Designed miniproteins, single chains, continued (3). Designs and how they scored, part 5

Each design is a single chain, and the fold is of that chain. pLDDT is the mean over its residues in the fold that is shown.

## One batch from the design tools (miniprotein)

Design m8142
Fold by ESMFold2-Fast:
Structure m8142 (fold): chain A 87 residues (1-87)
Amino acid sequence: SELDELKAEFDRLFAELDARATEVIRAAVAAGWSREEIERLLHEETRDLLHRLQRLYQEMAALDPEEAARLAKARSARWRARYDELM
């Protein structure tokens, strides 16, 4: 279904966000960057992916708002937890 295709794309983009963020954080932490410097770099390096994820969320929400909210919350919570662990 269209919803299943959008969910697959959302998961793909979240995996890409996770991989890119992990690479950036690990490199910056190893180089001795401050939390504030790492957060600024992450914002710049992931802005495109965050905008694309937000757009996909809106498209999923138009088809099934409850499922869209469930998936987005689950993925966002997991990514935030990983971000906090890496910092």
Scores: mean pLDDT 82

Design m8143
Fold by ESMFold2-Fast:
Structure m8143 (fold): chain A 66 residues (1-66)
Amino acid sequence: SVEDIQARIQQLERDLESTQATIAELQAQYQQTGDIRTFVVIGILQSAESTTEGLIEKLKKRKQEL
């Protein structure tokens, strides 16, 4: 249903906000430490962020088609 899709979008948007907050914290840490391990983790999380954004867009399109 449209309501089920909207609930899924809202959950993914909350997950996205959490991921973005973590990226921001790690970026601040990387600026202070220069730790390559932190840099690698940032890259992984940015990839996950892009995937989640793509899924939200697909679900929004699907909702509009109903």
Scores: mean pLDDT 88

Design m8144
Fold by ESMFold2-Fast:
Structure m8144 (fold): chain A 88 residues (1-88)
Amino acid sequence: SREEVERLVEEAIALLEEAMPTLPPEAQRVVQSLIESLRAALADESLTANQLRLFLGASVTALEMYFWTANIDAPELLERLRALEERL
Protein backbone atom coordinates (compact mmCIF):
# COMPACT_ATOMS: atom_id res chain seq x y z
CA SER A 1 0.00 0.00 0.00
CA ARG A 2 1.04 3.64 -0.30
CA GLU A 3 1.15 3.97 3.52
CA GLU A 4 3.66 1.07 3.77
CA VAL A 5 5.93 2.67 1.12
CA GLU A 6 5.60 6.09 2.82
CA ARG A 7 6.93 4.49 6.04
CA LEU A 8 9.92 3.07 4.13
CA VAL A 9 10.66 6.50 2.61
CA GLU A 10 10.39 8.08 6.11
CA GLU A 11 12.84 5.42 7.44
CA ALA A 12 15.26 6.19 4.57
CA ILE A 13 15.12 9.94 5.36
CA ALA A 14 15.78 9.21 9.07
CA LEU A 15 18.81 7.02 8.21
CA LEU A 16 20.19 9.70 5.87
CA GLU A 17 19.70 12.50 8.45
CA GLU A 18 21.37 10.39 11.19
CA ALA A 19 24.40 9.59 8.98
CA MET A 20 24.80 13.07 7.41
CA PRO A 21 26.93 14.69 10.21
CA THR A 22 29.50 11.83 9.88
CA LEU A 23 30.05 12.42 6.13
CA PRO A 24 32.47 14.79 4.33
CA PRO A 25 30.96 18.24 3.49
CA GLU A 26 30.67 17.40 -0.24
CA ALA A 27 28.73 14.21 0.57
CA GLN A 28 26.54 16.10 3.08
CA ARG A 29 25.33 18.35 0.22
CA VAL A 30 24.46 15.32 -1.96
CA VAL A 31 22.65 13.59 0.94
CA GLN A 32 20.77 16.82 1.82
CA SER A 33 19.58 17.09 -1.82
CA LEU A 34 18.45 13.44 -1.71
CA ILE A 35 16.54 14.04 1.57
CA GLU A 36 14.81 17.04 -0.06
CA SER A 37 13.83 15.01 -3.17
CA LEU A 38 12.51 12.12 -1.01
CA ARG A 39 10.44 14.60 1.04
CA ALA A 40 9.10 16.15 -2.19
CA ALA A 41 8.09 12.66 -3.41
CA LEU A 42 6.29 11.98 -0.08
CA ALA A 43 4.40 15.29 -0.41
CA ASP A 44 3.32 14.47 -3.99
CA GLU A 45 -0.10 12.85 -3.46
CA SER A 46 -0.37 12.15 -7.22
CA LEU A 47 2.32 9.43 -6.95
CA THR A 48 1.11 5.82 -6.66
CA ALA A 49 2.61 3.34 -4.17
CA ASN A 50 4.50 1.72 -7.08
CA GLN A 51 5.89 5.08 -8.28
CA LEU A 52 7.06 5.94 -4.72
CA ARG A 53 8.65 2.45 -4.43
CA LEU A 54 10.48 2.92 -7.76
CA PHE A 55 11.65 6.41 -6.75
CA LEU A 56 13.00 5.16 -3.38
CA GLY A 57 14.79 2.24 -5.08
CA ALA A 58 16.33 4.52 -7.72
CA SER A 59 17.41 6.99 -4.98
CA VAL A 60 19.19 4.25 -2.98
CA THR A 61 20.94 2.99 -6.14
CA ALA A 62 22.03 6.54 -7.09
CA LEU A 63 23.49 7.17 -3.60
CA GLU A 64 25.33 3.82 -3.63
CA MET A 65 26.85 4.65 -7.05
CA TYR A 66 27.81 8.16 -5.85
CA PHE A 67 29.58 6.82 -2.71
CA TRP A 68 31.38 4.17 -4.81
CA THR A 69 32.60 6.68 -7.45
CA ALA A 70 33.54 9.33 -4.82
CA ASN A 71 35.33 6.68 -2.68
CA ILE A 72 33.22 7.58 0.37
CA ASP A 73 33.29 4.96 3.14
CA ALA A 74 29.77 4.64 4.59
CA PRO A 75 29.19 0.85 4.69
CA GLU A 76 26.72 0.90 7.64
CA LEU A 77 24.47 3.49 5.95
CA LEU A 78 24.55 1.66 2.58
CA GLU A 79 23.83 -1.71 4.30
CA ARG A 80 20.80 -0.22 6.14
CA LEU A 81 19.48 1.44 2.94
CA ARG A 82 19.94 -1.81 0.98
CA ALA A 83 18.03 -3.78 3.66
CA LEU A 84 15.24 -1.18 3.46
CA GLU A 85 15.15 -1.42 -0.37
CA GLU A 86 14.69 -5.23 -0.07
CA ARG A 87 11.45 -4.58 1.89
CA LEU A 88 9.96 -2.61 -1.08
Scores: mean pLDDT 86

Design m8145
Fold by ESMFold2-Fast:
Structure m8145 (fold): chain A 68 residues (1-68)
Amino acid sequence: DEKLEKIDELVAKFIENAESNPELALEYILKIGEILGEPEKILKDALDDAKERGLEKLAELLEKKLKE
């Protein structure tokens, strides 16, 4: 429950910052991936969402992180 509550908080912060501060939004996605133990899957899911929403800067940052 506390773990899910933390994920919900990070998702809300990601949504809030996705367009205005894509670097900070990336940090929240990385934390979500770490907490869930699925960093690559969470990055891929976030990249698909960013592309569908037209968040070009965030999509670029997510692509770079996946290629590391």
Scores: mean pLDDT 83

Design m8146
Fold by ESMFold2-Fast:
Structure m8146 (fold): chain A 83 residues (1-83)
Amino acid sequence: MSREQLLAEVEVALYEMNAAIFEKAAQNYLSRGDKEKAREFYKEAADYYTKAAEIARQSGLPDDLVAELEKKAEEYRKKAEEA
């Protein structure tokens, strides 16, 4: 594994972690009836997954990982629209 690929894996993991935090926050706001903040946080989660997918693709990380990240980005964009 090159240094560049290792750094990309770390960066992807950090973006995934941030996306998960925003997703959790969105769920928490929905449970409290704050649909506007829930939408904002779902959009943030989707954006972080989109960035993670772009880094993974550009850095030559596995196609399965890229596909999974893109799928999560789409799922959270839909949640943002539906919330």
Scores: mean pLDDT 85

Design m8147
Fold by ESMFold2-Fast:
Structure m8147 (fold): chain A 81 residues (1-81)
Amino acid sequence: EKKVENVFAFFLATGEIPKGYEKDLLKGVVLSGLPDEEFERWLEIIKKHLSKEEIKQALDEVEKTHPEYAERIERARELLL
């Protein structure tokens, strides 16, 4: 969660999310205990920085390693695809 906040702070300072962190940020949001409102807010921000292919890849990777998050991953797919 702290890492997600730091990446957001970097985005606000530069207008850019660091390359290689966009997918990490998405995975972190999915795996974190964020409330639904905050979860959807982060997804809306991330959506502007990732292609549909990159989003799908990140979500597929999380689902493989953390199948217990399948419901949250499905929600992310609905909101981002």
Scores: mean pLDDT 70

Design m8148
Fold by ESMFold2-Fast:
Structure m8148 (fold): chain A 86 residues (1-86)
Amino acid sequence: MKEAEELFRKAIEAIREGTKNNKLLEGVREAEKLARKAYEKLTPEEEEFGREQLGRLLEEVARALIKLGFNVEDARAALARLEALR
């Protein structure tokens, strides 16, 4: 799980970095790749941890989209991409 924790941390950082640099969609795409790799490292017993971390990522994306003035449809599109990892 150590590798998965690091990948989820990097995914959150990618969203935050994208928000700061006006590259949120690129940040979300990077976060999706990192989260997918993190899920590949999880065992079935660690699935709840992965689900909790995905929730954190979805919260970060929603907050960033609102802050940048994106509409609800843009928020849903970005969130749906990460939710597909569930």
Scores: mean pLDDT 72

Design m8149
Fold by ESMFold2-Fast:
Structure m8149 (fold): chain A 88 residues (1-88)
Amino acid sequence: KEVEEVLEKFRQRIEEAIKNPKPVEDLEEAKRKAKEALELAKKELPEYYPSLLNVYEIAEELEKKGKLDTAGNLYLLIVELVKELLKL
């Protein structure tokens, strides 16, 4: 039940990042931070890891399509979500 509520909030934040992407100065740095956050989530947040990995895969697909700002916003969102989940 708690996992479902958190995942619904993730979906809303993902949709907002796609709808209103902000310019990202360093896409490579955002992607690097997202990878580091995912490695931490794999160990510390196993229940949320598959959902966070899915966001990362969506970001990589958007990056391949040339939607660099949207991809960067999703990479940074992964970092934010992992930080928030670790405080719970």
Scores: mean pLDDT 83

Design m8150
Fold by ESMFold2-Fast:
Structure m8150 (fold): chain A 79 residues (1-79)
Amino acid sequence: KAKQIADLQAQAQAARQQAIDKHAESGLYQMRSQSINLAQPGSKEAEDARQQADDFDAQGRALEAQAAKLEAQAAALAA
């Protein structure tokens, strides 16, 4: 039981860290999209960068949901 709780908490922490990395990449692509759009308004390059930012943000949110599920499982076992 204690080992199972520790394993779930470790997995949740790893997922949280991966989510932080994905959100950081999303932020970089968002800034890139804004910079390109300022130089060339409505360019495909700006649109592609915005979509990459959206994709990374979605990946981050999925990892956060996974971490929350693992944390809930650990909490249920600890109760």
Scores: mean pLDDT 87

Design m8151
Fold by ESMFold2-Fast:
Structure m8151 (fold): chain A 64 residues (1-64)
Amino acid sequence: MGQTVIDAEGGARHDLVKSHTLQQLADMYRAAAELLRAQGGAHERDADGFEGQADNYEKGIAAA
């Protein structure tokens, strides 16, 4: 049984955690897309895909 003395979520932050997670995912995918673009050539298409995923996560935040 793992009990955390300091509970970051505390139930009251349920929605905050969800919104924050989507924001983090969007930021991570955007950063990954930029790194792939920097590598160039064959990674251009993959970078575009990652950017599209980041945009979808941002839309999810706006809809919530």
Scores: mean pLDDT 65

Design m8152
Fold by ESMFold2-Fast:
Structure m8152 (fold): chain A 77 residues (1-77)
Amino acid sequence: SDEEAERLLEEGERLKEEGDRAFEKGDLETALRLYGEAIGLYTAALALATDPRLRERAERNIAEAKEKRREVLEKMK
């Protein structure tokens, strides 16, 4: 459970970093998709995690990725 949660967090963090790079390049559609995928992985990790540190990491990562997604959506107006 926690081992799988950590794997999902690491995968989500890679996608979030890819989303950040896409956002910097102005590829808003790719950034939006990648942040959404990262949020999905973090949410799955949170559902599996029993370690308080993994839960905190997942919650923080979800909040950060949601904020980045809002920034992308604002630029798409």
Scores: mean pLDDT 89

Design m8153
Fold by ESMFold2-Fast:
Structure m8153 (fold): chain A 74 residues (1-74)
Amino acid sequence: MVLSEEERKEWEEKRRELALMTIELYRLAKERGLDLGASGDRAYEEALKIAFPSPEEVEEARRLAEELIEEYLR
């Protein structure tokens, strides 16, 4: 399998965006007492390796994650 340079760039951007969302979703889920299991723990650890978010990025990701969690728990 060989990804084109454009596909690789899109993949890296999407991967970082997903990692940021995963970090904040995991934190919010834990705050709400949701057990995400071993798969969730692993996803969180991998996301931390991919993204080192600035405080601004954390606030944006947290806002989106909070919206998703509220939609899920309604």
Scores: mean pLDDT 69

Design m8154
Fold by ESMFold2-Fast:
Structure m8154 (fold): chain A 98 residues (1-98)
Amino acid sequence: MDELIREVARLFLALYAGDWEAAEEAARRIAELVPEVTAEEILAAARKMFAQVEANKDDPKVQATLKLLLEMAERIVAGEDPEEVFARIREEADKLAA
């Protein structure tokens, strides 16, 4: 399960950086871990999601969400426990909502 979360994090970082080669590799690895989904389907969904993010880039909620997702993805790729990273990001989100 941690491998899947780590590859999803790599996919997110690659898409944010505009690194489509790294994004395709991460999508292929995700497809190997999830037998019902193809790498092409993962990339299509990711492209659609990032197009929506770009369309709403000036929304403060979108900016705050992207910042939290980037921090989460960077920590997971660095080898931190996904559950511990999620707990920390939840704490940060709660502080922003207060």
Scores: mean pLDDT 76

Design m8155
Fold by ESMFold2-Fast:
Structure m8155 (fold): chain A 57 residues (1-57)
Amino acid sequence: LAAEGERALAEAVRLGAAGDSEGATRAGTKAYILYSQAGDEAAAREAGRRAREASLS
């Protein structure tokens, strides 16, 4: 779960850098869910913040 969350967060960063706001938002949301399931609240908040920023782009 945590490793999947890290991979999803990395994908969100990559897609955001490439200008894919929709892809970045989906990947960030996936990271949020995975970190929440893993119990890592701090990582989940960071992933949620990045998903929100991507959706505003």
Scores: mean pLDDT 77

Design m8156
Fold by ESMFold2-Fast:
Structure m8156 (fold): chain A 75 residues (1-75)
Amino acid sequence: DIEVKIVESDFDVTNPASLASATEPKKAVIEAKVDGEEYRSELTATPEGDKVVVKYKDYKNGEVLAEGEVVLPRT
């Protein structure tokens, strides 16, 4: 079973390309339950001049699974 819950969303999670045009910081928190395991993803998108810096942090059962940063050219 897969169950997904959007806890917080400052943007349309079905159109993540909109983050490249962000003029202010955006945040989303998504929780998912997959086969009894609990997942949580925290995303922040911060405009910095001509780019948008997207930081993510993923958790599995409360433990950090992955974290990183992606830089998008601002549109």
Scores: mean pLDDT 75

Design m8157
Fold by ESMFold2-Fast:
Structure m8157 (fold): chain A 95 residues (1-95)
Amino acid sequence: DEIIKNLTPEQLLEMAKIKIVIEIIFELKLDKETQIRILQTILELKKEDAEKIYNENSEEEAIKLALQIKLKLSEEDADYILENYTAADLLERAK
């Protein structure tokens, strides 16, 4: 698809990182303070953006919002990436 073809290796790696980090946070059921700190530190988000992502309540919606904030993707593009590419797929394409 056009979206993936126009992304740099750095953007693909950042997408994979976003998916992996948020999936781990949701799987581990970490407390709010720890989740926000991980989002700020690992994904380099400002506190306001990390709090917005935390407040989405679902893993899928949190990943979509993080993709929109970090990579300036539209909601449609973020949804497409979430539905069609795993973190592993994105990592392979970044080679």
Scores: mean pLDDT 82

Design m8158
Fold by ESMFold2-Fast:
Structure m8158 (fold): chain A 96 residues (1-96)
Amino acid sequence: SREQEIELLKPLAEELGLDPEKIYYALSEALLLQERETESIRTIILRHLPKASERQVKILEGLILVGLGFSLAEAARRAGISVGTISHYISLIKEG
């Protein structure tokens, strides 16, 4: 269920200091962008998480890019963060 998917995001949300439900909606909307470049991933994140810092936005953008099928290296390059940072946050989701 949606509630179970939000629960899987709780460790990630706690590490970032953000609302897990709002992260869930940002990820769900951004992962639908695969066939259309009408909105930036950044715009979608900020719509759901308007108080997110630049660092928080970059981390979430990197995670979304991995979810869209980009490699860790390409996602890190595009988001402007390290591969290690993306890998760390992915591990939080897998262990929740």
Scores: mean pLDDT 84

Design m8159
Fold by ESMFold2-Fast:
Structure m8159 (fold): chain A 77 residues (1-77)
Amino acid sequence: MLNVTGEDLDNPHSGMAGLVADYVKSAGEKAGIEGDFLVKIDGDKLTITNLKTGKTKTLPLTASPEEVAAALKELSK
């Protein structure tokens, strides 16, 4: 099971965190990734944290689904 939760550090009430979390979850599910991840939006950056390992990776907000999937794979190791 893949769980992704989102936080928007610039505007917590924007609803953007939910959209970005859904995007990351979709990319990860398509790539067969499992685990619990936290996604934080900070300006033009996207920080993904594996909640089990504490590992983090930062991507631009414009990251492709392939870049997101690669980051999730790296964080799962």
Scores: mean pLDDT 77

Design m8160
Fold by ESMFold2-Fast:
Structure m8160 (fold): chain A 94 residues (1-94)
Amino acid sequence: DPEKEEKANAVIQEMFTEGDKFGKEIDEKWANAKTNEEKLEILEEEKEFVKKVEDYFEKNKDLLTPEEKELLESIIEGQRKRIEAEIEEIRKNK
């Protein structure tokens, strides 16, 4: 279905475009972070963004192929686990 494929591609492109923009903003904040408290605030912002991406994914899930779903679910889960691991590492080193 060409129309469904076009809509699926638009959803995927939107997710990656917003992710890239947010990633650049977070990279700048992280480079300027001087304390563990500032780093934890940045990680909480990343966590909120991942939830926003997950909510957008769930709303548009029916437009995606099984392979696209698996890929995006893997990326979302990977980011969530990374953020949680970084938070715990900062907490553990206190």
Scores: mean pLDDT 84

Design m8161
Fold by ESMFold2-Fast:
Structure m8161 (fold): chain A 68 residues (1-68)
Amino acid sequence: GPVTLLVEVPEEKLDEVERLLLRMYLEGKILSVKRLSKTRWLVTTADEAAAEELRRELEALGAKVTRI
């Protein structure tokens, strides 16, 4: 089922993260993205596999990911 993640991103990585979120959204792996602030998003992924892929790629960019 869908998984919701709180994502917190370093300001210098905003462009890379926004491109990653758009790519995964177009791939059907992200169902929704809600921007909470300049550097924080609430992201709902399609399933656990998509959540793990997103977490892994975001952490590689220095982002913090928390499951809601």
Scores: mean pLDDT 90

Design m8162
Fold by ESMFold2-Fast:
Structure m8162 (fold): chain A 74 residues (1-74)
Amino acid sequence: MEEARKEILKVQNEFTKKAKEVIDRYRAEAAANPERREELLQKGREDVKSLFNEADKKMEEILKRYREELEAAA
């Protein structure tokens, strides 16, 4: 159980770091190109959602694997 939690926390930390970097990059680019600001910020939000979906899938797979291993060992 604690091992699954540690793996999930690693995935969450990686997502948080990547999401921040993506948003910061698009914000900087939007500041340089005000005419495209709305488009660039929307792209940043979509990229973050994609990263979240990837992280969510990884966490779900981790939980499923640990659950199956526990049931198989019983």
Scores: mean pLDDT 80

Design m8163
Fold by ESMFold2-Fast:
Order: structure tokens, then sequence, then C-alpha cells
Structure m8163 (fold): chain A 125 residues (1-125)
């Protein structure tokens, strides 16, 4: 069973992401509200998937993404962002994000991103 760490500073967003991930058969291993907490929990728990909001307080999401790519190269990272600029989105992908989901997102858009990430995870097993 794939494990997921959710990093977002909104309790409502975390609750929505948790319910969707669990409905798809994934286990939410931890929830983080800051970039520092996200990095700490990811290094401790080594989740299969990290859902990372770039608007986190504290350590910026890009710094978290770079640290996760260095320390946990097998972890799948899904970025949540309000950014719509194609060059900025490509930068996130080039930095090692596996998928970018635009805010506001539908449950279907997030489901599709999670299913794609799990397909990649299963292909690596």
Amino acid sequence: MATVLIADDSEEMIAELRELAESLGYRVAAEAHTGEEALKLALELKPDIVILDLALPGLDGISVLEALRKELPETIIIILTGERDPETIQMYLDLGAHAVVHKPFSDEELREALEAAVAEYEARK
C-alpha cells in the first residue's frame, strides 16, 4: 500500500486531500503545515508520495522539493500550486516534481494525478 504525506497549511485542504487519498486506497502517514515540518516528516517516514503545496509558510516549497530530490530520490512528489505560467510549471517538473496540480482543482484532477503517481510507483516495484 502506497503511503502519502500531505503538506498544506489549510486544515480544510488537508482534510479533502486525506479523504480522497484514503478513498483511493492510500494511507496518509502524516500531515505537515510548514515546509520545515514537511521535510522533517518526509525524512523520518520516507513516504512513497508527497503532496506538496508551494504556498507553505516557513521553508519555501521549492527548497523542500530540492531537498526531497536529493535525500529521497525514489519518493514521488505532486505539487499543488496556484501558478499557471508554463515556464514556472516546467521548472517544477525539471526540479523533480512528478506532477503539478493547479489550484483550484477538482477531485477528478487530483485523483488523476495520484493514479499517475501510483502507476509510476508500482512500475518501480
Scores: mean pLDDT 80

Design m8164
Fold by ESMFold2-Fast:
Structure m8164 (fold): chain A 82 residues (1-82)
Amino acid sequence: MKLTDEEIDEAMRRIAAGTLLATNPELSREEAERIARRLMGPLSPEEKALLDKSNQAFQNGDYEASRKYNDELLARLLARIR
C-alpha cells in the first residue's frame, strides 16, 4: 500500500541517520540522529544550497561531488548541533 507522508518522513530520517553512520564512522548514533532530524527540518540557505548541490550531483551520477557536498553539509550541521 502507499505510505503516508508521516511514514515517508520517518523512513527518510531513519535512512538518513543510517547513511550518515555508514559513511561517517566518526559520528555517534545520537549525532547522526540529530543531524538527520535537522536535515528533515528547516535548513539555512547555505545548508539547503549544499543539499541541492549534493542531490544534483547524485542525480547526474557524480558521486564524488555529491559526497563532497554531503561532507560540507554534515560539518555545518554538526556545528549547529549544540
Scores: mean pLDDT 70

Design m8165
Fold by ESMFold2-Fast:
Structure m8165 (fold): chain A 55 residues (1-55)
Amino acid sequence: DLLVQEVQRNLEVLRKDPSNQTAFLRIRDTLRRMRDLGVPQEVIDQYEQQLQSLK
């Protein structure tokens, strides 16, 4: 899934540079698109928790 790959790629960028607002915003945008496409909320929540842990 392209969206899953985009989230994972940007999460790796944030792990290396937690101040990277572009990567943060890209993850937020991708998660919104995943939700709009009917990806289960449980999957979205897992990625949101990973994003939150990197703040």
Scores: mean pLDDT 80

Design m8166
Fold by ESMFold2-Fast:
Structure m8166 (fold): chain A 79 residues (1-79)
Amino acid sequence: MTEEEKFEEVYKKLMKELEEEYKKSDQKELIEIAKEYVETQYEMYKKGAPQSEIDAKREEFQKRAEEILKKNNLTDILK
């Protein structure tokens, strides 16, 4: 098994778990961001991106998730 094949198996498993979480979760937007993050990370691994670049993308997605959480907090005021 190549490293790429191993990552593909992990990627498929994670996507399946996220889809199940999406069905059960009240934070569907956060699960959608998580799915996008997993897909982006998988693509970066396939390109041979360095760990530092992968970590930078993780930070970017964390900030996006925080923005969604803040927006959800504001909807409590708007509604």
Scores: mean pLDDT 71

Design m8167
Fold by ESMFold2-Fast:
Order: structure tokens, then C-alpha cells, then sequence
Structure m8167 (fold): chain A 68 residues (1-68)
């Protein structure tokens, strides 16, 4: 559902933002991008021009949210 996608996006953005903030505190150029589809949540962190990408199935995160 749209609500489930918003919840998984919020989780992913919080995680990525924390990681990027830590890198910026060390004087590095860093940014993040979060993409959510019906199948996956993809987080891309760019550090000094290099991209690091991780994808997680939406179904796994939805199960975690149901346990709340």
C-alpha cells in the first residue's frame, strides 16, 4: 500500500541521512538518494563521487513494520 511505501521510505531515509551526516562531519562530500518501488527499497550513498547502493525487498520491511 501507499502507507507501507511511505513507512519503508521514512526508515530508509533516516538510515541514509544518519550515515551521510556522519560522513559530512568528517569533512567528506556525501549525499544520499532513496528510491521505493513496489518490490524494493534502494538506498544510494555517494561519497566523494563514488556510489554505494544497497537494495532491500519491500516485503521484508513490511513484515518488520507489522511487528510494531
Amino acid sequence: SAADREAVRAWAEAYAAAAVAKLKAQGLKASYKVEVTDETVTVTITVEGKEYTESVPVAELVEALRSL
Scores: mean pLDDT 79

Design m8168
Fold by ESMFold2-Fast:
Structure m8168 (fold): chain A 94 residues (1-94)
Amino acid sequence: SAMDARLAYLETLVRTLFLEAAQMSDEEFEQSVESVKSAIAAVLDPETAARVNEVLDEAAARVRELKRQGRLTPEALREVAEETVARIRAILDE
């Protein structure tokens, strides 16, 4: 369905952002976060987009903290990606 296609698209964007975070400079990561937030705002209604973007901001903050601590591993990034996708799915299932 069109809704399933939108969900799959957003999940792919979020997973790609976090899985590739270790390969990005700080500036590239911030630009990519803003790009994904814009894509979310373009696809979802304003209230749902705001809630999803809040989850994305929290996940981005966690990645920044992991990087500062020298703990930005592929395993940690997969955990952030999957937890963020699960939280977004929970919002969209309301």
Scores: mean pLDDT 87

Design m8169
Fold by ESMFold2-Fast:
Structure m8169 (fold): chain A 109 residues (1-109)
Amino acid sequence: GMEEAKELLDKAEKLIEEAKKLIKQGKYKEALKKLREAQILLEKALKLVKENKDDPEAPELAKRIIELAKELQKLAKELMDKDPSLIPEAIGILLAAIGLIIDAELLLK
């Protein structure tokens, strides 16, 4: 339910912050793993919000998904720039982030 979705979003946010720190340290492959973990959590959170779309908290959680997915998109692009060898995996995260943004925006009335 909504409580589980919030917990997933809190975990995804922490993983994104860890990825930012790893990027600053030049640990691009480790950062990519954190972004992939965050992507999976955001996809699970979106599924829960979609299943409970009429819940009063659903719009707020959809906005959080959009915000975190935009960060995921930005960091995936940064990794592609910093380490071109990661492009195949980072492009997958980028496309997933775009899908998350589109799907979450469709939940906003």
Scores: mean pLDDT 90

Design m8170
Fold by ESMFold2-Fast:
Structure m8170 (fold): chain A 116 residues (1-116)
Amino acid sequence: MKEELNKIKDEINKIIDEMESLTSDPELLAALRRLKARVDDIVDRLIEHLDTGLDVSTAIGDIFQLIGDYIEVKRLVEKLAPTLPPETAERLRKLLEELEELLKKLQKIILSKAVA
């Protein structure tokens, strides 16, 4: 499980790094950096609590923060896409879709480790 969580974290960070390389927009860059930090914090906390489980209130809080940070990234990508070259816009949207799938996988792991 620890190796799987580190792999998910590394894959998410790689996608975010590629998205950062495709934009100069300061708001999107800030949103991407917030999401990256959120994922790192959540994964590190999950690894520390693999044997004991994660308190349900902490798990719910982590999921809501993760969803909020992702929605902001998605909103900014959608806002910027019409202003970008078509190839860049298509690449950002594809990376956003890949990011969403990995974040859904992370959310399922968080829920599976939640304890009352």
Scores: mean pLDDT 87

Design m8171
Fold by ESMFold2-Fast:
Structure m8171 (fold): chain A 74 residues (1-74)
Amino acid sequence: DELFERLLALSRLEVEKMPDGRYRAYLVDRQTGALLAVGEGETPEEAREAALANLREAVAAEPEAVQAYLDSLE
């Protein structure tokens, strides 16, 4: 998926441990700081996988909105 790969290429992945002991992962645009996707899990790895899965689902659900976002960065 070209749109997914383009978003992933401009993003960074940040992981934090939440107060309840779970982990949260954020896919963030490195240039703008825009939050692209969030995932949660019992481990940092599960949180990262969840964030990537949520990004894929967002692209699949609203590819036109994703394209408009990417076009706005040019």
Scores: mean pLDDT 82

Design m8172
Fold by ESMFold2-Fast:
Structure m8172 (fold): chain A 56 residues (1-56)
Amino acid sequence: SALEAALAAIRAARSVAELNGLAALHITSPELTPEQKAQLRAEAERRLRELGGALP
């Protein structure tokens, strides 16, 4: 549920700044496993590309 909520939030992000904030918040969550955090990072990277950006 925490992972699904985090993925939904990332997919709904409208800006790179919003996306980065959401990713940082969820990556530090103790409720997510390292594997779930890796999945979340991958989805954030995909969303960043959709918004016309690239990771620094």
Scores: mean pLDDT 75

Design m8173
Fold by ESMFold2-Fast:
Structure m8173 (fold): chain A 77 residues (1-77)
Amino acid sequence: MEEEKRREEEAERLLKLDPSSAENQKKALELLGIEVSEEELKERKEKTKKVWLEIVDSAVGLGPMSEESLAYIEEIN
């Protein structure tokens, strides 16, 4: 349990330093012992990118839904 807590703390630290980094997220998941397939990572990355583009396109066409929401999405991209 103590080693597991240490790995969780390190994973949180990595995510806090660079929360938008997919590489840091992958490393954090590995530290937590979560198996993530390369195919699943690609699918999630592409899906997130599509959703982000749709939100940006909608905001440009209809006007911004929320400045905070757009800033949050930009950070995760």
Scores: mean pLDDT 58

Design m8174
Fold by ESMFold2-Fast:
Structure m8174 (fold): chain A 64 residues (1-64)
Amino acid sequence: SAAIEALREEAARLGLSPAVVEAALRNLEAYNEYNPEDPATPEFARTIARQAALGEQASAEARA
């Protein structure tokens, strides 16, 4: 899927941990399950990866 590839490429560019990438992929799959007639675009997948990066930063702060 072009959306899955876009998410993986953006996640790699952002340096996301494997656990965060897996969580982002689950979110993408959930979106597609609820929107079968209009599945996630590559741009939306990149947005999920960017939001995951912000969550990773927030988690690091919460551990301090």
Scores: mean pLDDT 78

Design m8175
Fold by ESMFold2-Fast:
Structure m8175 (fold): chain A 87 residues (1-87)
Amino acid sequence: MKEKEEKKKKAAEEVAKEDTEIIAKELGITDPVEIEAIYKGLLEGYLKFYEMKEEGVDGKKALEEAVKVAEKVKAELLAKAAAEAAA
């Protein structure tokens, strides 16, 4: 069980990294702070999705919650970076 959890975490990290690189290139994002925020948002979203799926949560509900987590984490990191830059 624990070994499968670690493999899923590594899979989420790899997918989040690849998706972040694709998004950054397609949108012309070069700011490392924005790239990091996208990566962490996607990583938390994927981890939440896998967690909920293992707990037997319906796929639609799991996806909705994962998207909310990903967007919230990304928004919080971007807001923090903007506030730090403005200070």
Scores: mean pLDDT 77

Design m8176
Fold by ESMFold2-Fast:
Structure m8176 (fold): chain A 59 residues (1-59)
Amino acid sequence: SLEEKMKEAREKNEEATRAAQAGLTYAADPEKGAALFAEMSEEQQALARENLALHQALA
C-alpha cells in the first residue's frame, strides 16, 4: 500500500540520518560515537563518514 511504501521510505531516511548523526557524535565524543558505529553495519559506517565529510566541507 501507499502507506507501507511511505513508511519504508521514512525508515530508510531515518537510518541515513542516524548514520550522519553517529559521525557527528564520534567527532564530539569518540566513546559514544564508537559505540554507535559498532552497532551499525559497515555500509552504514561508510555512509556516516561520507555524510560527515560532506557536512564539514559545506558548513
Scores: mean pLDDT 70

